# Designs tried in a protein design run: designed miniproteins, single chains, continued (5). Part 48

Each design is a single chain, and the fold is of that chain. pLDDT is the mean over its residues in the fold that is shown.

## One batch from the design tools (miniprotein)

Design m17652
Fold by ESMFold2-Fast:
Structure m17652 (fold): chain A 91 residues (1-91)
Amino acid sequence: SAEEYYRKGIEAYYKRDYDTAIANAQKALKLDPNFVEAYLLLAMVYAQQGKFKEAYAYLDKARKIIEEKNLPRVYRVNLDSTETLLKNLGV
């Protein structure tokens, strides 16, 4: 499932295995292109790699899905937390 790939991606992220995190997030998105958490995971991974242009692009994709689908408040909280991480990693 998309959730199972996302879970594997998050586990890889915490191990700093960013290539595996990206691969699993992309597999989750192939199964569910609206999977907000997978876009936020990609934003976090690219930020950890110093690729802030890509990180903010994925953050903006997540924001667009949240707004267009009027998703519950928890998604906006997770979006805001991810944006805070990106700002803290950027100088």
Scores: mean pLDDT 90

Design m17653
Fold by ESMFold2-Fast:
Structure m17653 (fold): chain A 97 residues (1-97)
Amino acid sequence: SEGLAAFAAGKAALAAGDYDSAIAHFERAIELFRDDPYLQALSLIYLAEAHLEQGRLDEAEEALRRAEERTDKIKDDIDRGVLLIGIGVLKLALKRS
């Protein structure tokens, strides 16, 4: 999947500290996952992390808001719960910034 390839590239860039590259890859993954609310929300969470690492607090907050909107479309309680935990962790980090 092109979306999974973009997501994997984003994660690799994030791990390497290449935050601008990570952001571009996650934005591409979000577009490619438009019909998959779980993978779109997950990609938005990682996008928020990349923005937070760059000190782009407003962009991180907006990405988390968009991720939360996608969780409303997820019917599986475990999948939704995992995403909400990720969102909560980054919201806490954002408030400490």
Scores: mean pLDDT 89

Design m17654
Fold by ESMFold2-Fast:
Structure m17654 (fold): chain A 67 residues (1-67)
Amino acid sequence: SMERFRELAARGQDLISKGMELGSKENDKKRVEEIQKASVEFERRVRERDADGVERVIRRLEELLKS
């Protein structure tokens, strides 16, 4: 649904913002670079309206934030 897609897009943006902030504070260049790559893929999937693709990128972002 459109509402589900909107929720996924909002969650992805939140995770990207938090990940970039954490990486910068920790001086973790590798984490910042990986989150930046995930951000590019996320924007592409959102533009293509690929909800499954967005969900996969969100899972990747969650993994990066846990590591």
Scores: mean pLDDT 83

Design m17655
Fold by ESMFold2-Fast:
Structure m17655 (fold): chain A 62 residues (1-62)
Amino acid sequence: MEKEREEAIEKARKNAEWMAKHSPEEQRYDLAKLTAAVTLMPVFSAKEALELGEKIAKEVLE
């Protein structure tokens, strides 16, 4: 469980980084957040995935 969650978080971060790099500045945060959340949903609850996706998007854009 822990290993699967760690792998999902790392994949979500990479996917969010890709979206941040290739998205228009105005949409960058929203697309990074949604992409991270969707990547996390198979392993995390929807609420947890959305919360972590927001955190990852903020980290990637900083």
Scores: mean pLDDT 80

Design m17656
Fold by ESMFold2-Fast:
Structure m17656 (fold): chain A 72 residues (1-72)
Amino acid sequence: SGEEAARYAEHGAAAALAGDFALAARYSKQAMEKAENEEARRYAELAAIHAEQGDGVAAARYSALASKAAAE
């Protein structure tokens, strides 16, 4: 659901800011699976990609955008 996608994206952002990129990528992928709109799915996908690359700032930013889009 959109609510689940938003919560997973929030957890992804927190993990990325904490430097746990593996956890951030896992939460972002869960946010992608639960996304009910394309914008939320795309931002969660970008968050996962940046988390896997070790870019915590970009991962957190895209996770925040995914959470906002999923809440629509």
Scores: mean pLDDT 87

Design m17657
Fold by ESMFold2-Fast:
Structure m17657 (fold): chain A 87 residues (1-87)
Amino acid sequence: MAEEARRQSYAAGVMYGAAAAEKGEPLEEVIERLREQFEEARRRGDLTEEEAEAAAEGAERGAREGYELAKKGETLEEIQEKKRAEL
């Protein structure tokens, strides 16, 4: 289901974005890498077009939020706890 794919990818995206900020990696490169992974899954038939788009959207939103939280000085562990509580 597309909504579940979006939700799961959002959580994963938060983690990738936060980690990238801690390492000083550009956010846009992380987002591009995530989008490529979901597009490949769609081409292989592992995800429908709708699921791949939902996953990409969730991951991008998560990555942007995680990146900003880490830049504000929150640790990866603190970000994980906050986002887990929201689920």
Scores: mean pLDDT 78

Design m17658
Fold by ESMFold2-Fast:
Structure m17658 (fold): chain A 90 residues (1-90)
Amino acid sequence: MAEEVAELSEELERYSKEKRYDKGREVLERLRELAREAAERYSLEELEKIAKELVERAKREGRELSREEYGRLVLASYAAQLLRAEERAR
């Protein structure tokens, strides 16, 4: 799942650069589905903590995020954004 999110993020950036908005939309919809699944399993506070801990751990160890860690960061950040948008709509 985290690996899939990393791949989808790379595809989204590529399609955006190539101006293939139709394909970019399909990638965005898949990312939203995965983010919604994460938002159902975790609270906003838990998702923000996951994202922060991943970045801080990599920084503390003097290394870049692995592809799996990057996927987890993107997923947690996107899910947190969805929960924040939902709270604002109430």
Scores: mean pLDDT 78

Design m17659
Fold by ESMFold2-Fast:
Structure m17659 (fold): chain A 57 residues (1-57)
Amino acid sequence: MKLIVKVKVDGKEYIFEKEVKNDDEADELIAKVAELANEATVKGKEVELEAEIKEIK
């Protein structure tokens, strides 16, 4: 499956895409993005998060 996470920080959009084999790999990417978003929030920046999982054909 493919995991896509979109993060918007102060109006700038960042997209993280990864093909994952299992939940552990998906959790690792989500944790990394969440840490980045949390650091931006602590610095007073506006953060928006969207996560989408797509099945691989």
Scores: mean pLDDT 74

Design m17660
Fold by ESMFold2-Fast:
Structure m17660 (fold): chain A 76 residues (1-76)
Amino acid sequence: MLRPAEELRSLLAGLREALEELGARGADPAVLEALRRTLEEAQAALDAGDLARAQRLVEEAVAALTAVVEAQRAAA
């Protein structure tokens, strides 16, 4: 089911904050840059009214963020 645009915008804001925290904790810069690009594409999709694409990109960003957090824990 497609999420409302307001919910997707709220999720994007939260993902940007999480990305800043990962950078502060020394996450891989290449992974952070890939996440930034995904969030920028999600914002562009929202601005274009493509909610299906925006939701897919947000879901991809959440999965990638989760993988980064798991990798950091495994490396510790």
Scores: mean pLDDT 79

Design m17661
Fold by ESMFold2-Fast:
Structure m17661 (fold): chain A 99 residues (1-99)
Amino acid sequence: SKDEEIKKRVDKILEDFKSFRDEVKAKIEASTDPSEVARLATIASMVAMAALTELYLLRKQNPDASPEVKKYIDEAIEEINKLRSEFEAYVDKILAQLE
């Protein structure tokens, strides 16, 4: 169904974002260079914004989607925003340790 196609698209956006975040986190944990950490954090922020933009657009393009599907998109947006905040706090901690 169209609802299942939307959910699969949401799952793909979220999975791709989480996989990329985990890869960036591993690179940050391996780095001793504050400049490299800052660049990686900036890239991660840009990717999070791209994922959020895709979810907002998916929501806007499907105004007639079921309430369940709309909630599924909204929950994915909330999860990405939570993961962004957690990652920003993590980066701040790493940068403080490299000083």
Scores: mean pLDDT 87

Design m17662
Fold by ESMFold2-Fast:
Structure m17662 (fold): chain A 110 residues (1-110)
Amino acid sequence: MKEAIEEMISVEKYLVELYKELAATFPSMSEEEKQEAIELLLQKEETMIKYYKQLKKEYPELSEITDKIIDLEEATSAALRAAPEEAQAILEEAAKKHEEIIKELEKLKK
């Protein structure tokens, strides 16, 4: 279980960095590049949802935190599909929420 929590922290830190980098670069991208970046991000989010659903099955004791992460990823994906023109703001907010999840995971790591 401790190793699973440490892996989740690493994954969440990677997602925070990815979201911040994409949000920062979006203003300099062409409309076509923005559309391609959003499509790639949506594919990565689908992969992350699958990963956390599998972790929830293997570690039911982590179901509360894994459900929070899945819900956040699904909400972010839905927001990006509904308003791709607001992607920068959506990703900045998502990064902030994932940073709070990292703090929660660090407390569980004890």
Scores: mean pLDDT 86

Design m17663
Fold by ESMFold2-Fast:
Structure m17663 (fold): chain A 65 residues (1-65)
Amino acid sequence: MTAQQLATRGYILYQEGKDLEEALADFEEGLRLAEADESMPEEVRQRTIAFMREMIAKIREKLAA
């Protein structure tokens, strides 16, 4: 699964609010893949990383509530 596919699935799970731990795992794996993907243009990679980090923070905050 690509970083973009993991981000998409994680975002859907986040919106549904049912499987937040799975959504967190999807974004954490997607972040790891994006950071390792040297084939992505730098601008695309940095934007993807920033989005995933923001979603991870939001999900962690929601899980702590």
Scores: mean pLDDT 81

Design m17664
Fold by ESMFold2-Fast:
Parts: sequence; C-alpha cells; structure tokens
Structure m17664 (fold): chain A 91 residues (1-91)
Amino acid sequence: MPISDVEVAAAMALLSLAVLLTAARRGAPVAPEDIRRLTDRVLAVIAAADAELARRLAEDAIALLREIAAVSDAESAAAAEEAVRRLEAAL
C-alpha cells in the first residue's frame, strides 16, 4: 500500500508539472513560487520512493522543468533551472 501511494503521488506531481508546462506554452504567466512548490512536492516523493521510482521521477521532472525554463520568462526560467539543480542533487 505505501509504495502504491508513493507511485500515485509521483504521477500526480508529474501531471502538475505537465499542466504548468501547458500553461507556459500557451503564454500564461507561470509564477516562480508554483515551480518551487511543485519541486518541493517532487523532492518529498523522491525521499519516500525506492531508488528506481526516484530516478524515473527525477528524470521526468527534470525534462518537464527544462521545457518550462525554455518557454518561460527570465524569473520563472531561473526558478525552473534551480529546480533542476535541486533534483539532480537529490539523486
């Protein structure tokens, strides 16, 4: 049960990042605090996950964050780049 809950949390965290990327691609403002909050949620899931799930979640989250950085303003791009560094450090 705990592992299934962590896998659900991982999927929901990735979905939240994908929604944020979709908003950014539409030219909607992406708040740096939303990027930081979602990064904190991803890091919490990584801390609770097994090594395989943690690696896959980090890789997928890093890919989404890099895309968010590419389509966001300078402040939100900087927050996404910092989020990538935090996730790489957690592995």
Scores: mean pLDDT 85

Design m17665
Fold by ESMFold2-Fast:
Structure m17665 (fold): chain A 81 residues (1-81)
Amino acid sequence: MKKVLIIAFGEKDPERALENAKKLAEELQKKGYDVEIKLVTSTEEINKAIQEAIDKGYDEIIIVDSNGVVTKLSAEDIKKS
């Protein structure tokens, strides 16, 4: 089963970022993904969350902000780079 980390980036509005992440998580879970959500409030926390996800062997990392902007990263592809 593919393991996905959703990083909710809520520097200005953590509650809204978390709501956006939860909606995305529900859609991915319906498709059979194993999804974890992490709330972060700074760029430094994003970088730490990405490194931790790579170390833990997540297949994909998705960053969602309070405006609903989605950025997708493959942890496996990052390791190969």
Scores: mean pLDDT 79

Design m17666
Fold by ESMFold2-Fast:
Structure m17666 (fold): chain A 62 residues (1-62)
Amino acid sequence: SEEREKALKKAEELAEKALKMLLEKYPDGTGKVERVGDTTIVVTVKYGDKTYVLTIPVSSYL
């Protein structure tokens, strides 16, 4: 739905902004934000020998 797409775009935008702020503080890290289907945003961060994965479920707010 259009509402779901807007919610996904907003969640992705907020996740990308948070990742950018994190990488400004920890510049040796790398990361990415991905959509999985139409319900989930996945943030992957690599820092040193470790990989962190955060899964964010997204619901439309009506």
Scores: mean pLDDT 80

Design m17667
Fold by ESMFold2-Fast:
Structure m17667 (fold): chain A 88 residues (1-88)
Amino acid sequence: MLREERVERLVRKGEEATERSVEAAEESIEKGKEVMEKEVEEINELGRREMAEADKVSGLDGAIVGMVALAEATHVEVATRLKIREVE
């Protein structure tokens, strides 16, 4: 699998996770927090696995995949927390 394919998978997972988490927060602050925590944990777990596989090809590929996973997990958390603050 190419690095670009791993990055695309993480980006797609992050986009879907952000949509679910933000939508949950619009319905309930409690539900938004629960979905956010679960989605962030799933992205971090996927990111660790994808980074480890990419690192076997090159350390640069591993580093890029790891940075994308961190960015996507951070985006889910920030977007959800901003929505929670908006609906409070």
Scores: mean pLDDT 86

Design m17668
Fold by ESMFold2-Fast:
Structure m17668 (fold): chain A 60 residues (1-60)
Amino acid sequence: GSYEPVIVETQTGYLVLAQDSENRLVGRVFPTLEEAEAAKEKLSKIEKPTREQILEILSE
């Protein structure tokens, strides 16, 4: 199953975490909150995203 993506503030930036359709956690640290929020918004529009879909959004 998929979970709602979350943003975690870290010392290196803002970590966006999402869970894929195989229950694997996928994440990336963004330098700004604006970039992290944009990624979270894109991820939240996809039901049960694949790891590949999450990585594509997080690599933009």
Scores: mean pLDDT 78

Design m17669
Fold by ESMFold2-Fast:
Structure m17669 (fold): chain A 61 residues (1-61)
Amino acid sequence: SRADVLERHLAELRRMKAYIEDQLAKAKAAGDEKTASELEKRLQVINDAIARYEAELAAAR
């Protein structure tokens, strides 16, 4: 179903988010401001995608 497709996409996006959050924490701990800034931008894109897919999933149910 559409809901199943959206749930699979959300699971993938949430795994990507966890990976980026871990990398961001490491960059911040290392004082790598450039890498931290780039990862924060990637995290924003992933968070926006998650919010969009969560809204679509709510509408599909």
Scores: mean pLDDT 87

Design m17670
Fold by ESMFold2-Fast:
Structure m17670 (fold): chain A 130 residues (1-130)
Amino acid sequence: HMSLLEYLEELIRRLLSSMPDPKTPEETVLQMGRILREALEETLRRLKSEGIELSNEQILDLARFVAGLVAHEFKEKRGIEVKIALVEEDAEKGVLVLEVTVDGKKFRVTITFSKDENGEYVVEVSVEEL
């Protein structure tokens, strides 16, 4: 049996291995944002295909969990320490805001969840240097 955790860890490792080594803190956080978007969209589509529909609160919990896994993989595979702090969580709007610190530089990462006309989740990730 493949657990959700094992699935997420394998997916994140696959996504990270497809990317070049980042040269700057900004490139690291941009790669993190791309992994978050792709991992969350793929996971939510998989869950929906299995008849599992998550509430907005559960989606934000999943996003926080995935962000932690991505930070862990950057440390283990790239030797880059990524620190994450929660700034804001709004389940009604489907928005999660994280402060991400890499090599002393701080970034605001905003993850937004919406549904398309077919009820499929669309995940958008924006990155802003603080």
Scores: mean pLDDT 87

Design m17671
Fold by ESMFold2-Fast:
Structure m17671 (fold): chain A 65 residues (1-65)
Amino acid sequence: MPDLKPGDIVRALEDTVLVGGEPVVLKKGDEAVVLKVYSDGMVLVQSLKTGKVGLLSASKLEKIE
């Protein structure tokens, strides 16, 4: 699991969907900023490309900064 903190820049390792079957927030290779990390391994991110905010599993993200 990435050691993620608010303000970290992450890259999607695969096309990601919001928990609950919402539209894709990040496509594979898209970058996002971490807004909040939850104790269950979920992270709230904002796409740098679209500005969309979504709750995703940290396991689908790679820390780049």
Scores: mean pLDDT 72

Design m17672
Fold by ESMFold2-Fast:
Structure m17672 (fold): chain A 92 residues (1-92)
Amino acid sequence: SAAELGARGRQLLLEGRYRESVELYEKAIEIAKDNLGAVASFKYNLGLALARLGRLEEAVKALEEAAQILQNVDPQLAASIQAVRDELKKQI
């Protein structure tokens, strides 16, 4: 399931296995695409993994998409994700 892939992706992210984490989050997003809350969570963690790989433009895009999904549902969380995005943009 998307939730199982997301949980594994998070474990890999915590272990510093960023390439494998990216692969699992991309697959989780494809499966969960109609569940916007899950997609936002997966895109946020995908953005973090991409940033650790130095894939900064892709990381910024993933974080922006996560924030966009959450903007009207959880504005405070969206703002927190935007702050992470803006910090990464300083490195581009």
Scores: mean pLDDT 89

Design m17673
Fold by ESMFold2-Fast:
Structure m17673 (fold): chain A 71 residues (1-71)
Amino acid sequence: AEEEDFERLVKRVEDLIKQAEAAGQTESAKIARELLDKARASDNPVEQTKLLTAAALIAIGGLIDAEIARR
């Protein structure tokens, strides 16, 4: 159950990162990937949740920046 929930969240965050990359937000996508990798490497569920949340927020921030930059 925990592993399935964690992997579902990881997949959603990876999708957000891919969208940010596709929008040209390569720096935000890179930072989000680094946070996601740290979440995957962590044995602490609290740390995993914090890092996944941070990765998602960075990726979303990149997508917002891309939308603001559009003309």
Scores: mean pLDDT 80

Design m17674
Fold by ESMFold2-Fast:
Order: structure tokens, then sequence, then C-alpha cells
Structure m17674 (fold): chain A 88 residues (1-88)
């Protein structure tokens, strides 16, 4: 259901804002959206690399996360890892 997916997205966004309401209030709506997306991408990528036992990808992702890489760079890295695995 489209309504279920919309509610799930709202719950995720709400959870992000609830974790640090004061910090979130200092960010623009665009900055909040980017940080929420970034956190989700990192979480999904860590889960995937851990399941696949890809220690090189996991280490590189953790390095990027620690250095504050933008959501776009994390998404591009994860997409590249998925494409490399699909081609093999």
Amino acid sequence: SAELLERARRVYQRRFEAADPEGAAKLSPEERAELALRQELVREAISFYTTMKDQDALEKLREMDAQGAPASEIAEFHKRVLEERREK
C-alpha cells in the first residue's frame, strides 16, 4: 500500500528528528533530509557488506562515514559495489 510506505517514511524522519530535536532545529529541511538519507544508506550498506562478508567494502564505508562523506558519495559507492557483484 502506498499509504503504508508514506507512513514508514514519516516514522523514519520523525525518529531522526526525535533523536536530537535541538540539533535538528538548527538544520534546514534540506539538511535534515540529507542527514536522514545518509544515515539510512550507511545502515543498509553495513548490513549488506556484513552479510556478504565483504570486509574491504565495510572498512571503506566506515572510513567514508567517519569523514562525513555526503549521501550522494555513499550512494554512488554502494551502487558501484552492487554493480561489481552483479557483473560477477
Scores: mean pLDDT 73

Design m17675
Fold by ESMFold2-Fast:
Structure m17675 (fold): chain A 65 residues (1-65)
Amino acid sequence: EEKLIEEIKKLLKEKLGLSEEEAEILIDKIRNASDKGLENIVENLEKTYKVPKEEVEEIIKLARK
């Protein structure tokens, strides 16, 4: 469990340039979001960090496990 969270945090730091704390907050938001909330998170990440939608969706998939 903790190992998976650490790997996702590393991925977020490398791909989105997030700090440790920012990555942790984002993972928590993804895990607790409704389907509608996830749509908003995807749009926000795509617009803010200029990453492809497919890459954002992969991160969400990993965090929702």
Scores: mean pLDDT 76

Design m17676
Fold by ESMFold2-Fast:
Order: C-alpha cells, then structure tokens, then sequence
Structure m17676 (fold): chain A 97 residues (1-97)
C-alpha cells in the first residue's frame, strides 16, 4: 500500500534519526514510493544501478538486507528497526556511487 502523508513524515523523521540528512531521507522515501506498495524482493528493486548493488552488499551486514526482503514500504515505515536497516543500506548506496 502507498504511504499516507503522515507515514511519509514519520519515515523521514526516523531516517534522519538513524543518520541520514533530510535530503537523503527524502530520496529514500521517493525510492520506496517507486515500489507502489509492492514488497522489496531484492536490492535491485530499490537501486537504479545494479553494479552499485554489489558494492552495497559488500558494505552492509547480510542481516540488514534480510530484514528488508519481503517487506512493503508500509511495513518498513511502521517498524523502527526496519527503518534503521533501510538507512544503513541507503547510506552504503550513497557512499558507493
């Protein structure tokens, strides 16, 4: 399901609390909206460049990746531990490009 405006605001706030800048948090929210409420089946669903996915996998714990797989944007937005894992994955992505 698509995020409500209130869920988007909470997700942004949680992402910033877990170490992203407000601008980085906005990018993450936009990427999750591209899923149109579908679950994340792979990191390639989040990232436009598949070559960067391998670099992210090298920089992030397998546990953070596993936690996100099979989760919808709504499930992630409502779970602070999943938002924390998402923040770590996107921070690694931003550092890899």
Amino acid sequence: MLLTPEQRERLRARLVAHGLTPEEADMVVDYLELLEGQPITSLEDLFPDPELVEKVKARVSPEDIEALLGKTPLEIAEDDELVRALARVFKAYLEAK
Scores: mean pLDDT 79

Design m17677
Fold by ESMFold2-Fast:
Structure m17677 (fold): chain A 100 residues (1-100)
Amino acid sequence: EEKKEKLKKILGTVFTEAFGILNDPSATPEQKAAAEEFLKKVEEITGVDLRTREGFLKAIEKFVNMSEEEQKEILEAARKFAEVTGNDDLVEEIKKLLES
């Protein structure tokens, strides 16, 4: 229960950061590539279209109900994205979820 809420919050935060980077004209090509790789990984694992608001919410719902192995794959992709964008606080939060 508590773990599911933490997972929802983290994935929602990473999505917000990724879409923010993609819409930021000052973001580096490396940061944009990392955002695209993260979103592509989520689409591959969840099978949802993240270009729609409905797909975004469905991806979060699927994520919290999928296997621990699949959750860890998405969290690892999120960690790599956060590291490329320099969001150290987000990297630490994701690492704590991966260590559980």
Scores: mean pLDDT 81

Design m17678
Fold by ESMFold2-Fast:
Order: sequence, then structure tokens, then C-alpha cells
Structure m17678 (fold): chain A 63 residues (1-63)
Amino acid sequence: KLKEALEIAILVLSEVEPGETGKEDLVKGLRELGAPEEFIEKVRAAKTKEELKEVLRELLESL
């Protein structure tokens, strides 16, 4: 489910840098789980692992 997937993704990003392929897989998964397009665009715009984690935490807190 979206909330659980976000919590796991944030934990994984604390240990591993996702790279370009991992970021696109994350975008696809979030879209399939019903994440708002606004947050999908923020995920795509993130340049660093820390920026990506911040976007995911923002989405998690909005649920």
C-alpha cells in the first residue's frame, strides 16, 4: 500500500542511492499506488538522495 511503500522506500534510500533506473521504478510504483501527479513531478525534479527522501516524507505526511 502507498503508505507502507513510502516508509520502505525512505528506509532503503537511507542506505542506498537509487540511481536513474531506481528513480524511474519508484515513479512507476508511486503512480500505480495512486500518488498525486504533483508529487511524481517533485520526485522527478529531485537531484539528490536527500531531496528525494524529503519529497517522499512530504507525501507520507499528507496521507
Scores: mean pLDDT 74

Design m17679
Fold by ESMFold2-Fast:
Structure m17679 (fold): chain A 61 residues (1-61)
Amino acid sequence: MKKVTLKVPDIWSEEEQKAFIEGVNNRFLQLPKGVGVEMAQEIAEIIKNGDEVTRVELVPV
């Protein structure tokens, strides 16, 4: 189990960021608006590897 950083759009609210991270870590999530193919693939890899999201990096949109 590795601790990983997930890049998220800076337009997301703090609540949206937190809910999304908890969803990924719990393996039960709805994809919010702005999740592209690359981010979806990164999430799938995190889930497959049993990794835990412990940090987020905000990226400008």
Scores: mean pLDDT 69

Design m17680
Fold by ESMFold2-Fast:
Structure m17680 (fold): chain A 73 residues (1-73)
Amino acid sequence: SFEEIYNTIQADDPELLSTYQTYEASGRNYQKTAAALGIHRNTVKYRVKRILELTGEPVPEALDIYLAVKRVL
């Protein structure tokens, strides 16, 4: 389920989810995401790669919707 995937991501690294949501909100742009979070571009790349490894490639569209809903709650 999406909840199980969410919990797996949070258990791996609680910063992965926030990084990925900012990445999506930034139009999938590493530089804009890095600037928004105050971190290095390479850290964004690492975290995006890690979440894709946990969810599979490509990330399902339904998961992106689920994560967007969780972001506003």
Scores: mean pLDDT 72

Design m17681
Fold by ESMFold2-Fast:
Structure m17681 (fold): chain A 82 residues (1-82)
Amino acid sequence: MSKEELERKAAIYETAARIAEVAGDFYESLGDKETAAQAYEVAAELYRKAADLYRQSGNTEKADEMEAKAKELEEKAQKVRA
């Protein structure tokens, strides 16, 4: 893939991750902690996929940002279950 194709694909995963994060927030607001935690875990996985693609494109700044978001959401999923 070209650098531009990698960045476009990364942006799709980043957008999907944001949607999953919003879904997690929604389920948390309903008191459905388990579904909220699973949505945050899905969002974390999607952010990691975005990070890998940004890294391949040479956009290390965006890759690091996505990895940080993934870690935050993994921690948020654990806290919601507690």
Scores: mean pLDDT 89

Design m17682
Fold by ESMFold2-Fast:
Parts: structure tokens; C-alpha cells; sequence
Structure m17682 (fold): chain A 89 residues (1-89)
């Protein structure tokens, strides 16, 4: 249920980012969706790799658009997600 909701949220985030012309954010949201799909299949290492890629794309966009503090916040957020995934297995 929680994973299914996370996938739907990521799909919505991808659509919104595409509508706003935020290509890096759209790609990051797609990778987050794939990461949650991998989590649902208990593929924890694949989920971590996808979240690391998504986090870097999102941080690059944040730095370009809002500056280095926004990039730091984006990296911190994804680092916490990755730690939570690693704690599962």
C-alpha cells in the first residue's frame, strides 16, 4: 500500500515536472518510481542505485535553479531515503 502510493506520487511528480519543462526533475521522478518498484520486489540494491541516480539529477537541477543550498538539501533528502532502504536488508 505505502509503496503503491509512493509510485503514484512519483508518477504525478514526473507528469508535473514534464508540464513545467523541468526535464531533470522529470527524469529524477521516473527513477524514484523505478526505485519504489524495485523495493516492492525486495531488490534493495537496485533501489539504492536508482535513488542515488535520482538524487544526483535532482541536486543538479536544484543547484542550477536555486543554488548550492538547495542542492545540499536535495542530497540530504535522498541520503536519508537510501539509509532507510539499506536498513530494510
Amino acid sequence: DLIEKAIKTAEEDEKLAKEQGKEKVAEAARLVKEAYEALGEKKYEEAVELLEKAGELFAEYAEETYGPEAAEAARAYFAKLIEAVRAQA
Scores: mean pLDDT 81

Design m17683
Fold by ESMFold2-Fast:
Structure m17683 (fold): chain A 91 residues (1-91)
Amino acid sequence: SMEKERKRKEMKEKFMELINKLKDKISEEEIEKIRNMSLRERARLITELLRELGIETTEEEVEEELRALEDEESQVLAVLSAKIALVLAKE
């Protein structure tokens, strides 16, 4: 139906607006702060973000997954991805 297509377009526009808003908020300073975090601090932050998304997990489970990535850049991207997911999930 036309109504479902209109709703999808409206949702897509809202998601693009949220992505653009987040892009303005992800400063080089925030990225550097995340890079300077320990593995434990990164795991804690991701765990908090995932729990806000309604995903039940523990710091220990997240730390194990981050450790498997083996490089700091991938771990930083994991934190940024969790932040983006949370912003997109909120109205």
Scores: mean pLDDT 71

Design m17684
Fold by ESMFold2-Fast:
Structure m17684 (fold): chain A 97 residues (1-97)
Amino acid sequence: MKLKVEEEDTLYNVLKKAGIEVAPDATVLVEVFDKNGNLLGELIVYASTPIGKVVQLIAKEANLKVGTEVFIKIRARTVDRKEVEVEAEVKLTKEPL
């Protein structure tokens, strides 16, 4: 089941909701997809980064409108060095900068 997350949630908080523990300074790969599974963009960020900031950067490049729901695949390495993937859904609530 895909997690429902808010733009203010950090990637750390999103992973924690999925039962995944990462280091606070860990880097995370975020891939953003539309409803049809088309890749809109990808970014490597720190786990402390708010998910909304990542989505807004990609949304600006992809010319997405406020109110659009996007699907996110988060690839992270746990504190015990396992690679994990989490899927999340987020609604764009702010205009891209």
Scores: mean pLDDT 76

Design m17685
Fold by ESMFold2-Fast:
Structure m17685 (fold): chain A 80 residues (1-80)
Amino acid sequence: SVRQQSVQSRRNLTNAINNGDLDTIQQQLQLLQQLSQQLPDDSGIHDSLSLGYDALGQLDLSRQYRQLSLDNRRRDDLRL
């Protein structure tokens, strides 16, 4: 499922960041971007995109996805 793929991709990204594996970071970021199109309000996907872009030194993209993650969490909190 898309949810299952996003959880696995986010774990793979975190491991790649910890290992300094730039190729895997880029691969997982591409997958997470595709999954974000199917789950546009998923704060976890946006948080992971932010972390991955930060690891690549792409600070503007990192900040953009961090803000999207925070906005998604606020909407989720209002629904709960």
Scores: mean pLDDT 82

Design m17686
Fold by ESMFold2-Fast:
Structure m17686 (fold): chain A 91 residues (1-91)
Amino acid sequence: SMVEEELQRKLEEVQRAIEEANKVLDDKSASLEEKIKAVERAIKELERLLEFLREHEEELDPEFYERLTAAVEGAIEQNKKILEELKKELE
């Protein structure tokens, strides 16, 4: 279905952004600015996925929807906490 195809694209975008953020966060040579930008991108892609899921709630399996939205919301909260700590270190 078109919803399944779009969901797969969104999941791929989120995966790429998270992998990039993890690489930058693990890189001792990366600046705080680079780490902040990488985490901000991961949050942005997670928020896009969450909006997509909420928009297509009626078209998705209810159990799958509930589990995936909970996971995405948790990931957003965790990444926002990481972002806040990084911003405290910027100055």
Scores: mean pLDDT 88

